# Ledger of designs, part 73: designed miniproteins, single chains

Each design is a single chain, and the fold is of that chain. pLDDT is the mean over its residues in the fold that is shown.

## One batch from the design tools (miniprotein)

Design m2671
Fold by ESMFold2-Fast:
Structure m2671 (fold): chain A 76 residues (1-76)
Amino acid sequence: VKELIQKAIDALKEGNVEEAIRYFEQAIEEAKKNPLYESVRAILENALRKAKEGDVEGAIKYAEMALASLDAIEQA
């Protein structure tokens, strides 16, 4: 999941919004497989929405929040 989120952030920074959307959709599907990742999935759904709206900065912000949430869950 983390690798897919990072690839989405990288794609957004490169201006490839369509590729970022694909990575976010894949990250959401992977997050659905783990019940501990419900909060991460919700944050990623917000990142996807922002990317689809063309709000690159908002999409990156939510993606970084999802990474922080994953780090907290994996430490616990």
Scores: mean pLDDT 83

Design m2672
Fold by ESMFold2-Fast:
Order: C-alpha cells, then structure tokens, then sequence
Structure m2672 (fold): chain A 63 residues (1-63)
C-alpha cells in the first residue's frame, strides 16, 4: 500500500536520526503535528514492519 504523507514524513525523520529511538511526542514536535496523528501513523508503520517499538516505548526504523 502507498504511504500517507504523515507516514512518509515519520519514516524520513527516523532515517535522518541514524537509528535513534524517538517518542511520539518528539516526532510530533519535530514535524509540527499532533501526538494522536503521529501515534496513528506509527501504529500503521509498525503493523507494516517498517518501524519497531523499543522497550522504553520509543520507535525507530526496523532493521
């Protein structure tokens, strides 16, 4: 399925951070989006195997 603009922006940000884990709040602040919007995008990306949730609740690109 094609990515939404929000999903694409989240993936690009995570790629730029070179394997750093980011919280939904950090991603929302960096992209100028609301946390619920980012959390919904992260959930879709996790379901597709494109991002992984870390033990501390942050997200990063799946290896």
Amino acid sequence: MPLTPTEAAVLRLLAQRAGEGLSAAEIARALGLSQPTVSRALRRLEAQGLVERLADGRYRLAA
Scores: mean pLDDT 80

Design m2673
Fold by ESMFold2-Fast:
Structure m2673 (fold): chain A 72 residues (1-72)
Amino acid sequence: MEKVREAALEAGFSEETAELIARAVKSIPDEDDRLRAATLLLVQYGGFSREKAREAAERIVEAAKDEPLEVP
C-alpha cells in the first residue's frame, strides 16, 4: 500500500488524494481495471491529459506489483 501512495505523491498529489488512489488501486483485483481506475482518478484529481495520466497510472500500478506474493 505505501509504495502505491508514494508513487501518487511523486506524481504531485496531496496526501489525501494519494491515499484515495492507493486504496482504489489496491481494492481492484484485475490489473487492467487498476490501470483504468488510476487513469480516471488522475484525470479527475490531477487535471492531467489522458496520455500523461496513463503514464502516471502505469507507475502507480507498477508500484503495487512490488507487494510480495502470499506464501501458499
Scores: mean pLDDT 67

Design m2674
Fold by ESMFold2-Fast:
Structure m2674 (fold): chain A 67 residues (1-67)
Amino acid sequence: MEELRRYAEEALQAIENGDVDTAKEALRKALVAAGMSPEAAQAYADSLTPEEIRAVAKAILRALDEV
C-alpha cells in the first residue's frame, strides 16, 4: 500500500539523517501497515540497530516493487 511505502521511505531518510528515534517510529508504522500488531512492530523496531533499520526499510521497498 502507499502508506507502507511512505513510512519505509521516511524510516530510510531518518536513519540517513542520524535521527534514530524518528527512523524507529517510521519503521514501526510501516510494519503495522504491513500487518504486524502495534506492540510487535514497536518491539521489533526498538530491537534493531541503525544498519538493520536501513536494511529492513530497503527490503520493504523492494518487496513492494515485486507487486
Scores: mean pLDDT 80

Design m2675
Fold by ESMFold2-Fast:
Structure m2675 (fold): chain A 58 residues (1-58)
Amino acid sequence: NDVNEILKALKELMKELKISSKELVERILNNDPEIVEKLKELGVDPEKAREFLLSLSK
């Protein structure tokens, strides 16, 4: 798992979209098509990003 690559992409998306970390996490977990597409553009597998965030939620 490229945890560092995922974290970098998440920080970049928060900065670009001007949204909170909570909102970004909720949109990723809900398979928001716009967020999924942007993650792919940043070279991150949306499924891996989702699994990573779920692992942090206990």
Scores: mean pLDDT 79

Design m2676
Fold by ESMFold2-Fast:
Structure m2676 (fold): chain A 59 residues (1-59)
Amino acid sequence: MGTVVFDDGSTGTVDKDLTGQSFQVVSHEGDLVIIEAGGETAKVSGVLPEIGTTGKVTS
């Protein structure tokens, strides 16, 4: 698990180690956001930004 920072300044927890990668929200699954980073997808919890929001994985 790692930390993601969205471009709106919100933070969430990612279920994969994608540290240092830039990402985009591609879909929602209930209270989870699905991000795409470097050709991989991962789930983020703790925040629900809109589809298309970008950010970076920091840990």
Scores: mean pLDDT 78

Design m2677
Fold by ESMFold2-Fast:
Structure m2677 (fold): chain A 103 residues (1-103)
Amino acid sequence: MEKAYELLKKAIELVLEAARLLLKKTENWKRAIALILAAIGLEIELELAKKKKDVEGLKRVAKEVIRLAEEVLKLAEEAGDEEAVKLAKEAIKLAEEALKLLE
């Protein structure tokens, strides 16, 4: 489903932006790097699922994007980064919308 792919791609972009902001503002910079690497991995999985027209793969990516965005949100709230919090919350909403389209 093309719309679900577009929503997930945007959600991953927002997660990456939030995690990159957190590299500058958190003592847990290693955690921020781990979140960036996880987001890049999900981007690769998303592209593979799209290429294979794998709806179950898109559902797995959506669920993992939600989990990752929630982890980014927690780190953003701990760091007091209002911009990162906003981006993470938007990513969660987009990934939840994508998951609903795939169910």
Scores: mean pLDDT 86

Design m2678
Fold by ESMFold2-Fast:
Structure m2678 (fold): chain A 56 residues (1-56)
Amino acid sequence: LEKLGEEALRLVKEGKMSPEELREASRKAGEYYLQGDYDKAKRVIEEAIERAKKRA
């Protein structure tokens, strides 16, 4: 998750992802993380990163 979080922050700094998109993805990932579903938490962040990369 730390490396995915760093990549997402980099995309926000590059203007490829909005801060709101990162907050929403982090909120959803946090919900899965609290439920112990780490694979879904990771997937939520990965999907946000992929959507941002496709805009680039």
Scores: mean pLDDT 78

Design m2679
Fold by ESMFold2-Fast:
Structure m2679 (fold): chain A 81 residues (1-81)
Amino acid sequence: MRWPSREEARYTALRAALAQATGDGDLGGRFLTPEEFRKRLEELERRARELGIEVREEEEDGLLTVTATSPNGVSVSEVAE
């Protein structure tokens, strides 16, 4: 399944940062529809805010970089076209 590149990068970065912060790798669930994907992305974003994970999005020359930084100082970056 393909999702919008920006949301894919954001999802991947948030999931990795949350796994690093909580030790919980089971945050993905099944993504069979865009609606399911959006709900899971919103859940990850809410948990990230509650845990103090900072998310930064930068777009330069058509390249999107999403960086999620956990409270423990670990950063995860994902790049989308």
Scores: mean pLDDT 67

Design m2680
Fold by ESMFold2-Fast:
Structure m2680 (fold): chain A 106 residues (1-106)
Amino acid sequence: ELTELVFAQIAYRNALQAIKAGDTEKAEEYKKILEELVKKYPDNARIHLLLGRVYLELGKYEEAVKWYEKAIKINPNNKQAWRNLAIAYEKLGDTEKAEEYRKKAE
């Protein structure tokens, strides 16, 4: 489980590097690696959170929300997931939900 999280963190960092470089094809490849890790470790909230962050950085805010909601269902005490959910809703223009979820992150 710790090894799987380390692998997920590496895939996440590589995805962000590809996004920043404008390498959409490599970003998609690393995103798919995280999707396969979520399938293998469906109860690991942190891998769901990392995948949600990749979707957020890609501008796929509705998909990011779905992954953050899954992370929160697994671990509702994950304040970082609540913060990221608030950011995703703010990006979607849902200011009321963004405020609600920011309060849950406190």
Scores: mean pLDDT 86

Design m2681
Fold by ESMFold2-Fast:
Structure m2681 (fold): chain A 97 residues (1-97)
Amino acid sequence: AKEYVEKGKKYLKEGKLEEAKKYYELALKESTDDEIKAEAYEGLGEVYEKEGELDKAAEYYEKAGKLYATVPGKEKKALEAEIKAGLLLLKRGVSKL
């Protein structure tokens, strides 16, 4: 499952959003590890953010934050994901004005 997150990150860095999405979804299907699932949700949030789908990006960052909050030593990652979700929703609101 960790290999799928790493492939997702590689494709995301290359701008291959559909390939990144595919590998993050595979990580979610194959993993029972909350840290790996949180990383996959975070990656999906970044994919949707790059696609301009700010509501969906915020949803996935929120899911990542909730899972990171259950993993010892990932409290900062949980907070960062929650902040990203809030900022994306705010950015969407500002964009409508």
Scores: mean pLDDT 81

Design m2682
Fold by ESMFold2-Fast:
Structure m2682 (fold): chain A 58 residues (1-58)
Amino acid sequence: SERIERMKKLVEELKELTRKGADPEDAEAAIKKLEEIYEIEVKEPGKGEELLLRLLGG
């Protein structure tokens, strides 16, 4: 799916930015959350995207 491919790329980019910009403990937790959001999107299209937007917009 085009949407899943774009989501995967976005998650990988966000993980990289998190590693560069955050304390190691905070980065680990945030990266784990991003990976969980991607898995949710794969299983239930749209739900992971909703969670990602809430994470970035909150």
Scores: mean pLDDT 77

Design m2683
Fold by ESMFold2-Fast:
Structure m2683 (fold): chain A 65 residues (1-65)
Amino acid sequence: SKVDRAAKLLSQLTGLSFSEATKVVREALELLKKGDEEGALKVLLDAGMSEEQAKKALEAIKLLL
């Protein structure tokens, strides 16, 4: 699925396990569905991403909407 592809890329970029990356992608996607882009970005930053990685990941996750 698109979620699985995003989680795999996130796992490779951050060193998170695929399971942890999947949770992060799903949480960010739910926040984006509610219009909470700032909350989605915070979830990515809290997962250990740099600001640049988090912004790129956010744009990729938006493509899943």
Scores: mean pLDDT 82

Design m2684
Fold by ESMFold2-Fast:
Structure m2684 (fold): chain A 81 residues (1-81)
Amino acid sequence: LVEEADEALSQGDYEKAAELAQKALEEDPNDARAWLVLGHAYEKLGQLDKAKEYYQKAAELAREQGDDELAAYAEALAEQL
């Protein structure tokens, strides 16, 4: 699901990317990568407030899981909004 969401994002199918990322989060709400994809999708759809919220959630979960690189990346994306 997360891989399919990333593929949709790379193809410019932002609505599909958001749908697939949300589906991934229904299976695992602690998937930091899925929150990151959801943030990217909403940013491209012009919903910057939601994108920022989702990036912050991705950063928080990544930090909890010890993925400091993903956490820093997601935090930087949130700060740019």
Scores: mean pLDDT 84

Design m2685
Fold by ESMFold2-Fast:
Structure m2685 (fold): chain A 51 residues (1-51)
Amino acid sequence: MVMSPAQKAQHDQIFQQIVDTSVQFMAAAVSGDTATADRIQAQQDALIAQY
């Protein structure tokens, strides 16, 4: 189905949040903070569910 401009804007916003959480996940993983990485993964899963 064709998305309305409002739906597209919402999708684009959620996509940006997913990208931002991916960057944060990489930073946590590189630092060896597995607890923070797991938390960010859960946040990303919630964002994907909204997308």
Scores: mean pLDDT 79

Design m2686
Fold by ESMFold2-Fast:
Structure m2686 (fold): chain A 58 residues (1-58)
Amino acid sequence: SAEFEALGKKFGVSVASVEGAATLLAEGFSEREVVQYLVREDGLSEEKARELVRELKK
């Protein structure tokens, strides 16, 4: 979606990474687990991963 494309550009990650994070949140994974996923898979800082997770929960 255009929203996932915008988040990917904002945080410097692929659309697939944003979609993956959104899917994990929808499946009931904790914010902490999704942050660790983004840090490990996409090399985001914990701070930026937390910001992305907050944007996905809006």
Scores: mean pLDDT 83

Design m2687
Fold by ESMFold2-Fast:
Structure m2687 (fold): chain A 88 residues (1-88)
Amino acid sequence: EEERKKKIEELKKKMKEIEETGDEEKRKELLEELRKKAAEGDKLAELEVEELESFERMKRAIDILEKIKDLKSFEERVKAMEEIRKAE
């Protein structure tokens, strides 16, 4: 169906724009709007919600990994300094 293909393409475009802006507020507003439409039985909005939620979940995982990497790097740095002191 031509309309369905157009809507899927629109969805991908919207996701790209959210990625480009990095604006969490706009992303949350869009997600809430789509959730309302999905609750009303809009199957396309339901798919859009799934895609956006998946993206947000991925972003949160990356943020957590960044924090863990930072802590690990700091701990490794401290441990390396201790070993250097012992090697004196």
Scores: mean pLDDT 64

Design m2688
Fold by ESMFold2-Fast:
Structure m2688 (fold): chain A 68 residues (1-68)
Amino acid sequence: SLEEEILAEVRRFVEENKDLSDEEWQLAFLKFVSRLIDKASEEYGLSFDEVQLLVHKAAEEARRLREA
């Protein structure tokens, strides 16, 4: 599913950006989320609510992995 693909991309993002400072990581993640929103809404035609839920799940997973 798209959700599973995005969560896999989140895991790769966190691994690739693990050595960034908190400020650099936050900026990189904001750019990642922007691309995610564009992909979900424009390419996959997800509704606003579906995109927001997907972003929320991505943010929770990223935070969990970053804090581990």
Scores: mean pLDDT 84

Design m2689
Fold by ESMFold2-Fast:
Structure m2689 (fold): chain A 84 residues (1-84)
Amino acid sequence: SLEELVEEARRLLEEALALAMKALKDPSASKEQLLQAIALALRAIGELFDLDLKLRQGTLTEADARALLERARRLLAEARKLLA
């Protein structure tokens, strides 16, 4: 349902913010890998904010929510790989 997709978006936003914060504090990864991971996490946050904006405007469809979530998940997965 759309409600379940919105709840997943909120959870992914918290995960993306936590990942970006962890990367900023990580002394063990290279500067280039940390900056790339932070950039990807910020892009994922942008997709999730677009979802929230559409929700607040009453224009969010289930198809839009699924597409935005899929893009956010892919960006976050790429960020995690850089930090592994």
Scores: mean pLDDT 80

Design m2690
Fold by ESMFold2-Fast:
Structure m2690 (fold): chain A 80 residues (1-80)
Amino acid sequence: MEIDDLVDDGVATARRQIDAATAARDAAALKQIRDTSERVFDMLELMAKVMRDEEGVKKVKQALEEIRKLIDEALAKIAA
């Protein structure tokens, strides 16, 4: 099982969920997506560490930071 594919799938899923929540103007859904993404990506980071995949750990951290930025932007957009 490749950590790279799991991270890419996680990001794609989060993006779709963020887009849907933003279209619905649902701040509670965006906050739940953030909390869920943090838990999922924490688990992926642990898996990458167990697999001794240093690049996978970096990719997980970068992907989570990207998701956080998208959620912050979506929350700002619906608050305006």
Scores: mean pLDDT 84

Design m2691
Fold by ESMFold2-Fast:
Structure m2691 (fold): chain A 78 residues (1-78)
Amino acid sequence: SLDEALTHLELAYQALEAGDVQSAIRHAELALRYSPDEKAREHLREAIRALEAGDVQKAREYLEEASRVLGEALQSRS
């Protein structure tokens, strides 16, 4: 669900801020799994690839893009 995707996206951000790349990957994968939005899914796949490559800055940028798209989807439910 969208709410599950947003929860795991937030947890991915928190893990990344804590320097826990493995937890960030796990939560980003769960956010991808629960995301109904195709553009958000693409950004999450790119974030996971960046995390696996050790590019934390690029990963953060892709997570921000996914967050923006999912946030807009949540607003349209209101």
Scores: mean pLDDT 84

Design m2692
Fold by ESMFold2-Fast:
Structure m2692 (fold): chain A 64 residues (1-64)
Amino acid sequence: MTRDELLARLERLGGEAGEIPDPEQKQRVIELIKEAQKALLNGDLERAQRLLDEAEEELNKIRS
């Protein structure tokens, strides 16, 4: 995945995380997104992808 694709995913997931009604679940997903953003800033695309994948999995569990 390219850096631009990961940035697009980060923006989308950040918006989706903002809509989480439970504060504890929201904080957990936001922390994953923050760590993914740090990884992207450091050029660690593999770490960023893993963290974004984990954030999406957590969001899917919350919405299921």
Scores: mean pLDDT 82

Design m2693
Fold by ESMFold2-Fast:
Structure m2693 (fold): chain A 99 residues (1-99)
Amino acid sequence: MEEEKELEAVRDWAERQFRERGEVRTPPSLAAHLEAASAGDPEAAQRYRKLVAAMVEGILRAAGVSDEEAERFGKRLEATPDAAEQDRIFAEVQERVRA
């Protein structure tokens, strides 16, 4: 429950940031590098992936993507510890935001 409230706040924050500023200050590419750096702590790595997924969901919603589609991107990021595969997902997100 506490974690879900925090993730919901992050989604709302990211949606507002993107809507008001056209950007969120933590770039997706940095998330992949920080995930790799924290690979020795599975708890920290998983938490970081959840936060990045929540930010991406907020950005997608701000861009007019459906809640269902945004959630699918978020779940893919949460399940993906590989930095190269995360970069591919981020590229798909960027393309979807432009569409």
Scores: mean pLDDT 72

Design m2695
Fold by ESMFold2-Fast:
Structure m2695 (fold): chain A 60 residues (1-60)
Amino acid sequence: SIEDEIKKLEDKFSEASLKGNNEEALKILEEMVELLEKAGDKEMAEYYRKLLEEIKEILK
């Protein structure tokens, strides 16, 4: 299900973030946004899109 796919990506994101692998974390966030947009979850897609932009700003 989409929920299971999102949970899998959340786990991968947490692992990448804890390891300081920001490039990997950004790719995972992009995948999450795309999945949520495909699922029609506008609110969650917007949430992760904001997070993606914030991390991009930090990495510059």
Scores: mean pLDDT 81

Design m2697
Fold by ESMFold2-Fast:
Structure m2697 (fold): chain A 111 residues (1-111)
Amino acid sequence: MELIKRGEEAEKEGDYVAAARYYKKAYEENPSKEAARKYAEALMKIGELKFEEGDYESAKALYEKALKIYEEIGDKEGIAEALEKLGEVYEKMGDFEKAEEYYKKAEELRE
């Protein structure tokens, strides 16, 4: 798919926002688990960037969106990674109890 290829080139250049736009369009035009997975992965990378900037609210929203996509396609590894990232967000926000809950859910899925 041309859109997936363009997204991959954007990722190679470190432009995860452009990559996410291409993968989202690919997913919308020709729904596939591959396009959905690449879109969710790009959202996770954008979330990591927001987390590094200290924008935990934006990081949380991006990780929650990626989690929903991974759940829709049954990607257990993607679900576990998104849950771990949400745990890290709650830890930074001082909600250690909720962070531990997310970490536990992720651990259970990695078996």
Scores: mean pLDDT 87

Design m2698
Fold by ESMFold2-Fast:
Structure m2698 (fold): chain A 104 residues (1-104)
Amino acid sequence: NLLEEMRKLALETLEEMGNLIKALKGEESAQIFEERVKESEKIESSPGEYAATILNIYEEAEELAKKHKLTPEQKENLEKIKKRAEKALELMKPLEEEARKLEE
């Protein structure tokens, strides 16, 4: 079930990102992120929307990494976010290929 697998990846990515924000920016910033996430979940209904969420979180995590010197533990957390984004792209690959064929 692609939808269920993508939703699980999105939730795991959100948890890892929340931990990274808390460590680098503090509890208040992490709470703001969590509230933004809860509002986003109300409108997410497709594997593509979950994949977009995962990719957007990875981009935000990369920007945080550029502005902050990460500890080894924080670098590991960033790698987990990256791996989940890579997995989301791989899972979406068959749907992306079908969409491409329809455009041609």
Scores: mean pLDDT 76

Design m2699
Fold by ESMFold2-Fast:
Structure m2699 (fold): chain A 63 residues (1-63)
Amino acid sequence: SKEAIKEMARGILYAEAVRKGKKSITELSEEDRNEVTDRLAELFGISKEEAKKIIDEIINEEK
């Protein structure tokens, strides 16, 4: 389930990057990343801390 959540989170980050006119998810601002983190926490019923770890992991993999 964690792997499935991470894959869905990756899709959401890519969609946000496109929506914000960015070339990659690594160009998303801290504010944009926090908004996605909050949305993921609510969507999947996980803590904001856990959602942030997932997002940070995805972004670090793209660097």
Scores: mean pLDDT 82

Design m2700
Fold by ESMFold2-Fast:
Structure m2700 (fold): chain A 96 residues (1-96)
Amino acid sequence: MSKHPLLRKAEELEIEATFYIMAGTIYEKAGDLEKALEYYEKAKEYLKEAIKYAQQAIKESTDPKVIARAQELLKVSEQALKLVEEKIEELRKKLE
């Protein structure tokens, strides 16, 4: 079934953010903190965009299923953004 275009965009951006978080975690585990920081910063940008599109989907949609999915995506993306921002600050301190 076709989803609202803004919800689809938000989901695509959240998936991309998840890949960047995984890449950041892999490089952090390997001791490449500079590369880990780069990927977490990219994840932050994608999460901010996902949040923006999810909020717009909630505002513009009249479909309860679209609104419910966008609200869940918003909650998950906001929680992920907080964790990514905390990780970025941790890594910046280690790279001093």
Scores: mean pLDDT 87

Design m2701
Fold by ESMFold2-Fast:
Structure m2701 (fold): chain A 98 residues (1-98)
Amino acid sequence: KAEEELAKGREAFEKGDYEKAIEYYERAIELAPDSAVGAEAALLLSEAYFKMGEYEKAIKYAELSYRLAQGYEDPERGRRLQSRASKIALEAQKKLDE
């Protein structure tokens, strides 16, 4: 169920429909908030908000993704997700500091 919403969100994101992607990613987090799917959805949500120029929200969800990834059962995948989240947060912070 949560994975299905995540997949729909990714499809919308690939088509440039960031608003629709955000809706699907939010549903994925609601369905599985403290999970690997939730961590990934939070990362993708931060990427979608960044694309829309919503930098404060991009940072918020990148931070959520980073925290959730610390509980990831696959530490290597968790570290990759944390790296991506940190990069998005840094880029969004740079936009806010301009």
Scores: mean pLDDT 83

Design m2702
Fold by ESMFold2-Fast:
Structure m2702 (fold): chain A 60 residues (1-60)
Amino acid sequence: MVVLEAEFASLETAIGAALAIIGDVPEAKVRVEGTRVTVEVPDDPELIEKAREILERNRA
């Protein structure tokens, strides 16, 4: 399992990113702590890359 972390400009953008991960990578475990989103992704290169792209795309 791979852990990805991203810091966002606001609580709203962090929540938006978390919801996008839940919708597109349901196998991942997501935690939101303020503006920080932590995603635990299975050791699948396609799922890891998808999660990274979603986190980057939702960054302000």
Scores: mean pLDDT 81

Design m2703
Fold by ESMFold2-Fast:
Structure m2703 (fold): chain A 71 residues (1-71)
Amino acid sequence: RARELARRAVELALRAAEALRAGDEALAEELARRGEEAAREALALAPDEEEARRLAREVQAAVAEAAALVA
C-alpha cells in the first residue's frame, strides 16, 4: 500500500508540472498538494521501506519543482 501511494504521488507531481507548463496554476497547486500528501502518507505507513522512501523522494523533488514554478 505504501508503494502504491508513493507511485500515485509521483504521477500527481508529474501532472502538476504539466499543468504549470500549460499555465493552469490552480490545477498545478491542487495536484502538487495531493502529491505531497500521498508522499507523506507513504513514508508514514512504511518509513523503513527503501522503495517507498525512494519513490517519495522523487515525488518531493518533482513537487518542489512544480511549487517553485508557481511561486
Scores: mean pLDDT 71

Design m2704
Fold by ESMFold2-Fast:
Structure m2704 (fold): chain A 75 residues (1-75)
Amino acid sequence: KVEELLEKAKEYEELAKKYEELAKEYHKRFLEAYEKSYKEGLKEMGRTIRYMGESFGHYLYAKKLKEEAKKLEEE
């Protein structure tokens, strides 16, 4: 059903936004840590990259669910 796919897509979009905000937060921490220590900067950058990947994956899945909903809605 279209509504179920759209609701699930919204959930994944919310997760993607949550991880995007986490990535922004850890990117700020990376910039601050990098000024003090290369080692500390690398740790925060690693977290930034992980959260960016998580966000991207959830956005792609949400997009797929929306595309499926559009196909069902058109028919």
Scores: mean pLDDT 82

Design m2705
Fold by ESMFold2-Fast:
Formats: C-alpha cells, sequence, structure tokens
Structure m2705 (fold): chain A 58 residues (1-58)
C-alpha cells in the first residue's frame, strides 16, 4: 500500500499527465475502465492506457 503510493508519487512528479491519471485512479479505483478515466480527464483512451501501463510497470 505505502510502496505503491510512493512509487506513483515519484512517477507523477515527472509527468503531469501521469499525475492526473494517478489521481483519477485513486478516486475511481484501479479497476476503473480506461474509457471512463479518459472521459473524466478529457484525454484519449490510448493516452490513458499508456499512462496506466507506465504506472503499473514501474
Amino acid sequence: LLEEAERLRRLTEEDPTLRRVAEALRELGLDAPVATIARRLGLSPATVSRAIRRVVLE
């Protein structure tokens, strides 16, 4: 739990888009559909999907 929060904070400090996606995941949950997150943030589903992949893989 704490390890995940610290990892996400470090990643989001480098990229504002990752920060916005991470905040949406905190509010909606990690299992939220990519389309729902994209609509909420006004981003393309492809952009959100890539951001989630970067967050999960690091």
Scores: mean pLDDT 69

Design m2706
Fold by ESMFold2-Fast:
Structure m2706 (fold): chain A 66 residues (1-66)
Amino acid sequence: EIEELRKRAEELKKEIQQKIDDLVQGAQESRGRLRSPDELVAFQKEIEEKEKEIKELEEKIKELEK
């Protein structure tokens, strides 16, 4: 159970890192995909939602450990 929560948190961290890498690569290509402020705001919100889920998973791990 704790291992499952840790795996889920790790998967979310990988997804965040992948999205950051994709953003950096897109900026390097400069083909207009990442120029919209609205798209950057949506990207930021998505990252924050994943970080919130990671926090909830870590809190559950803490309760199960205790």
Scores: mean pLDDT 72

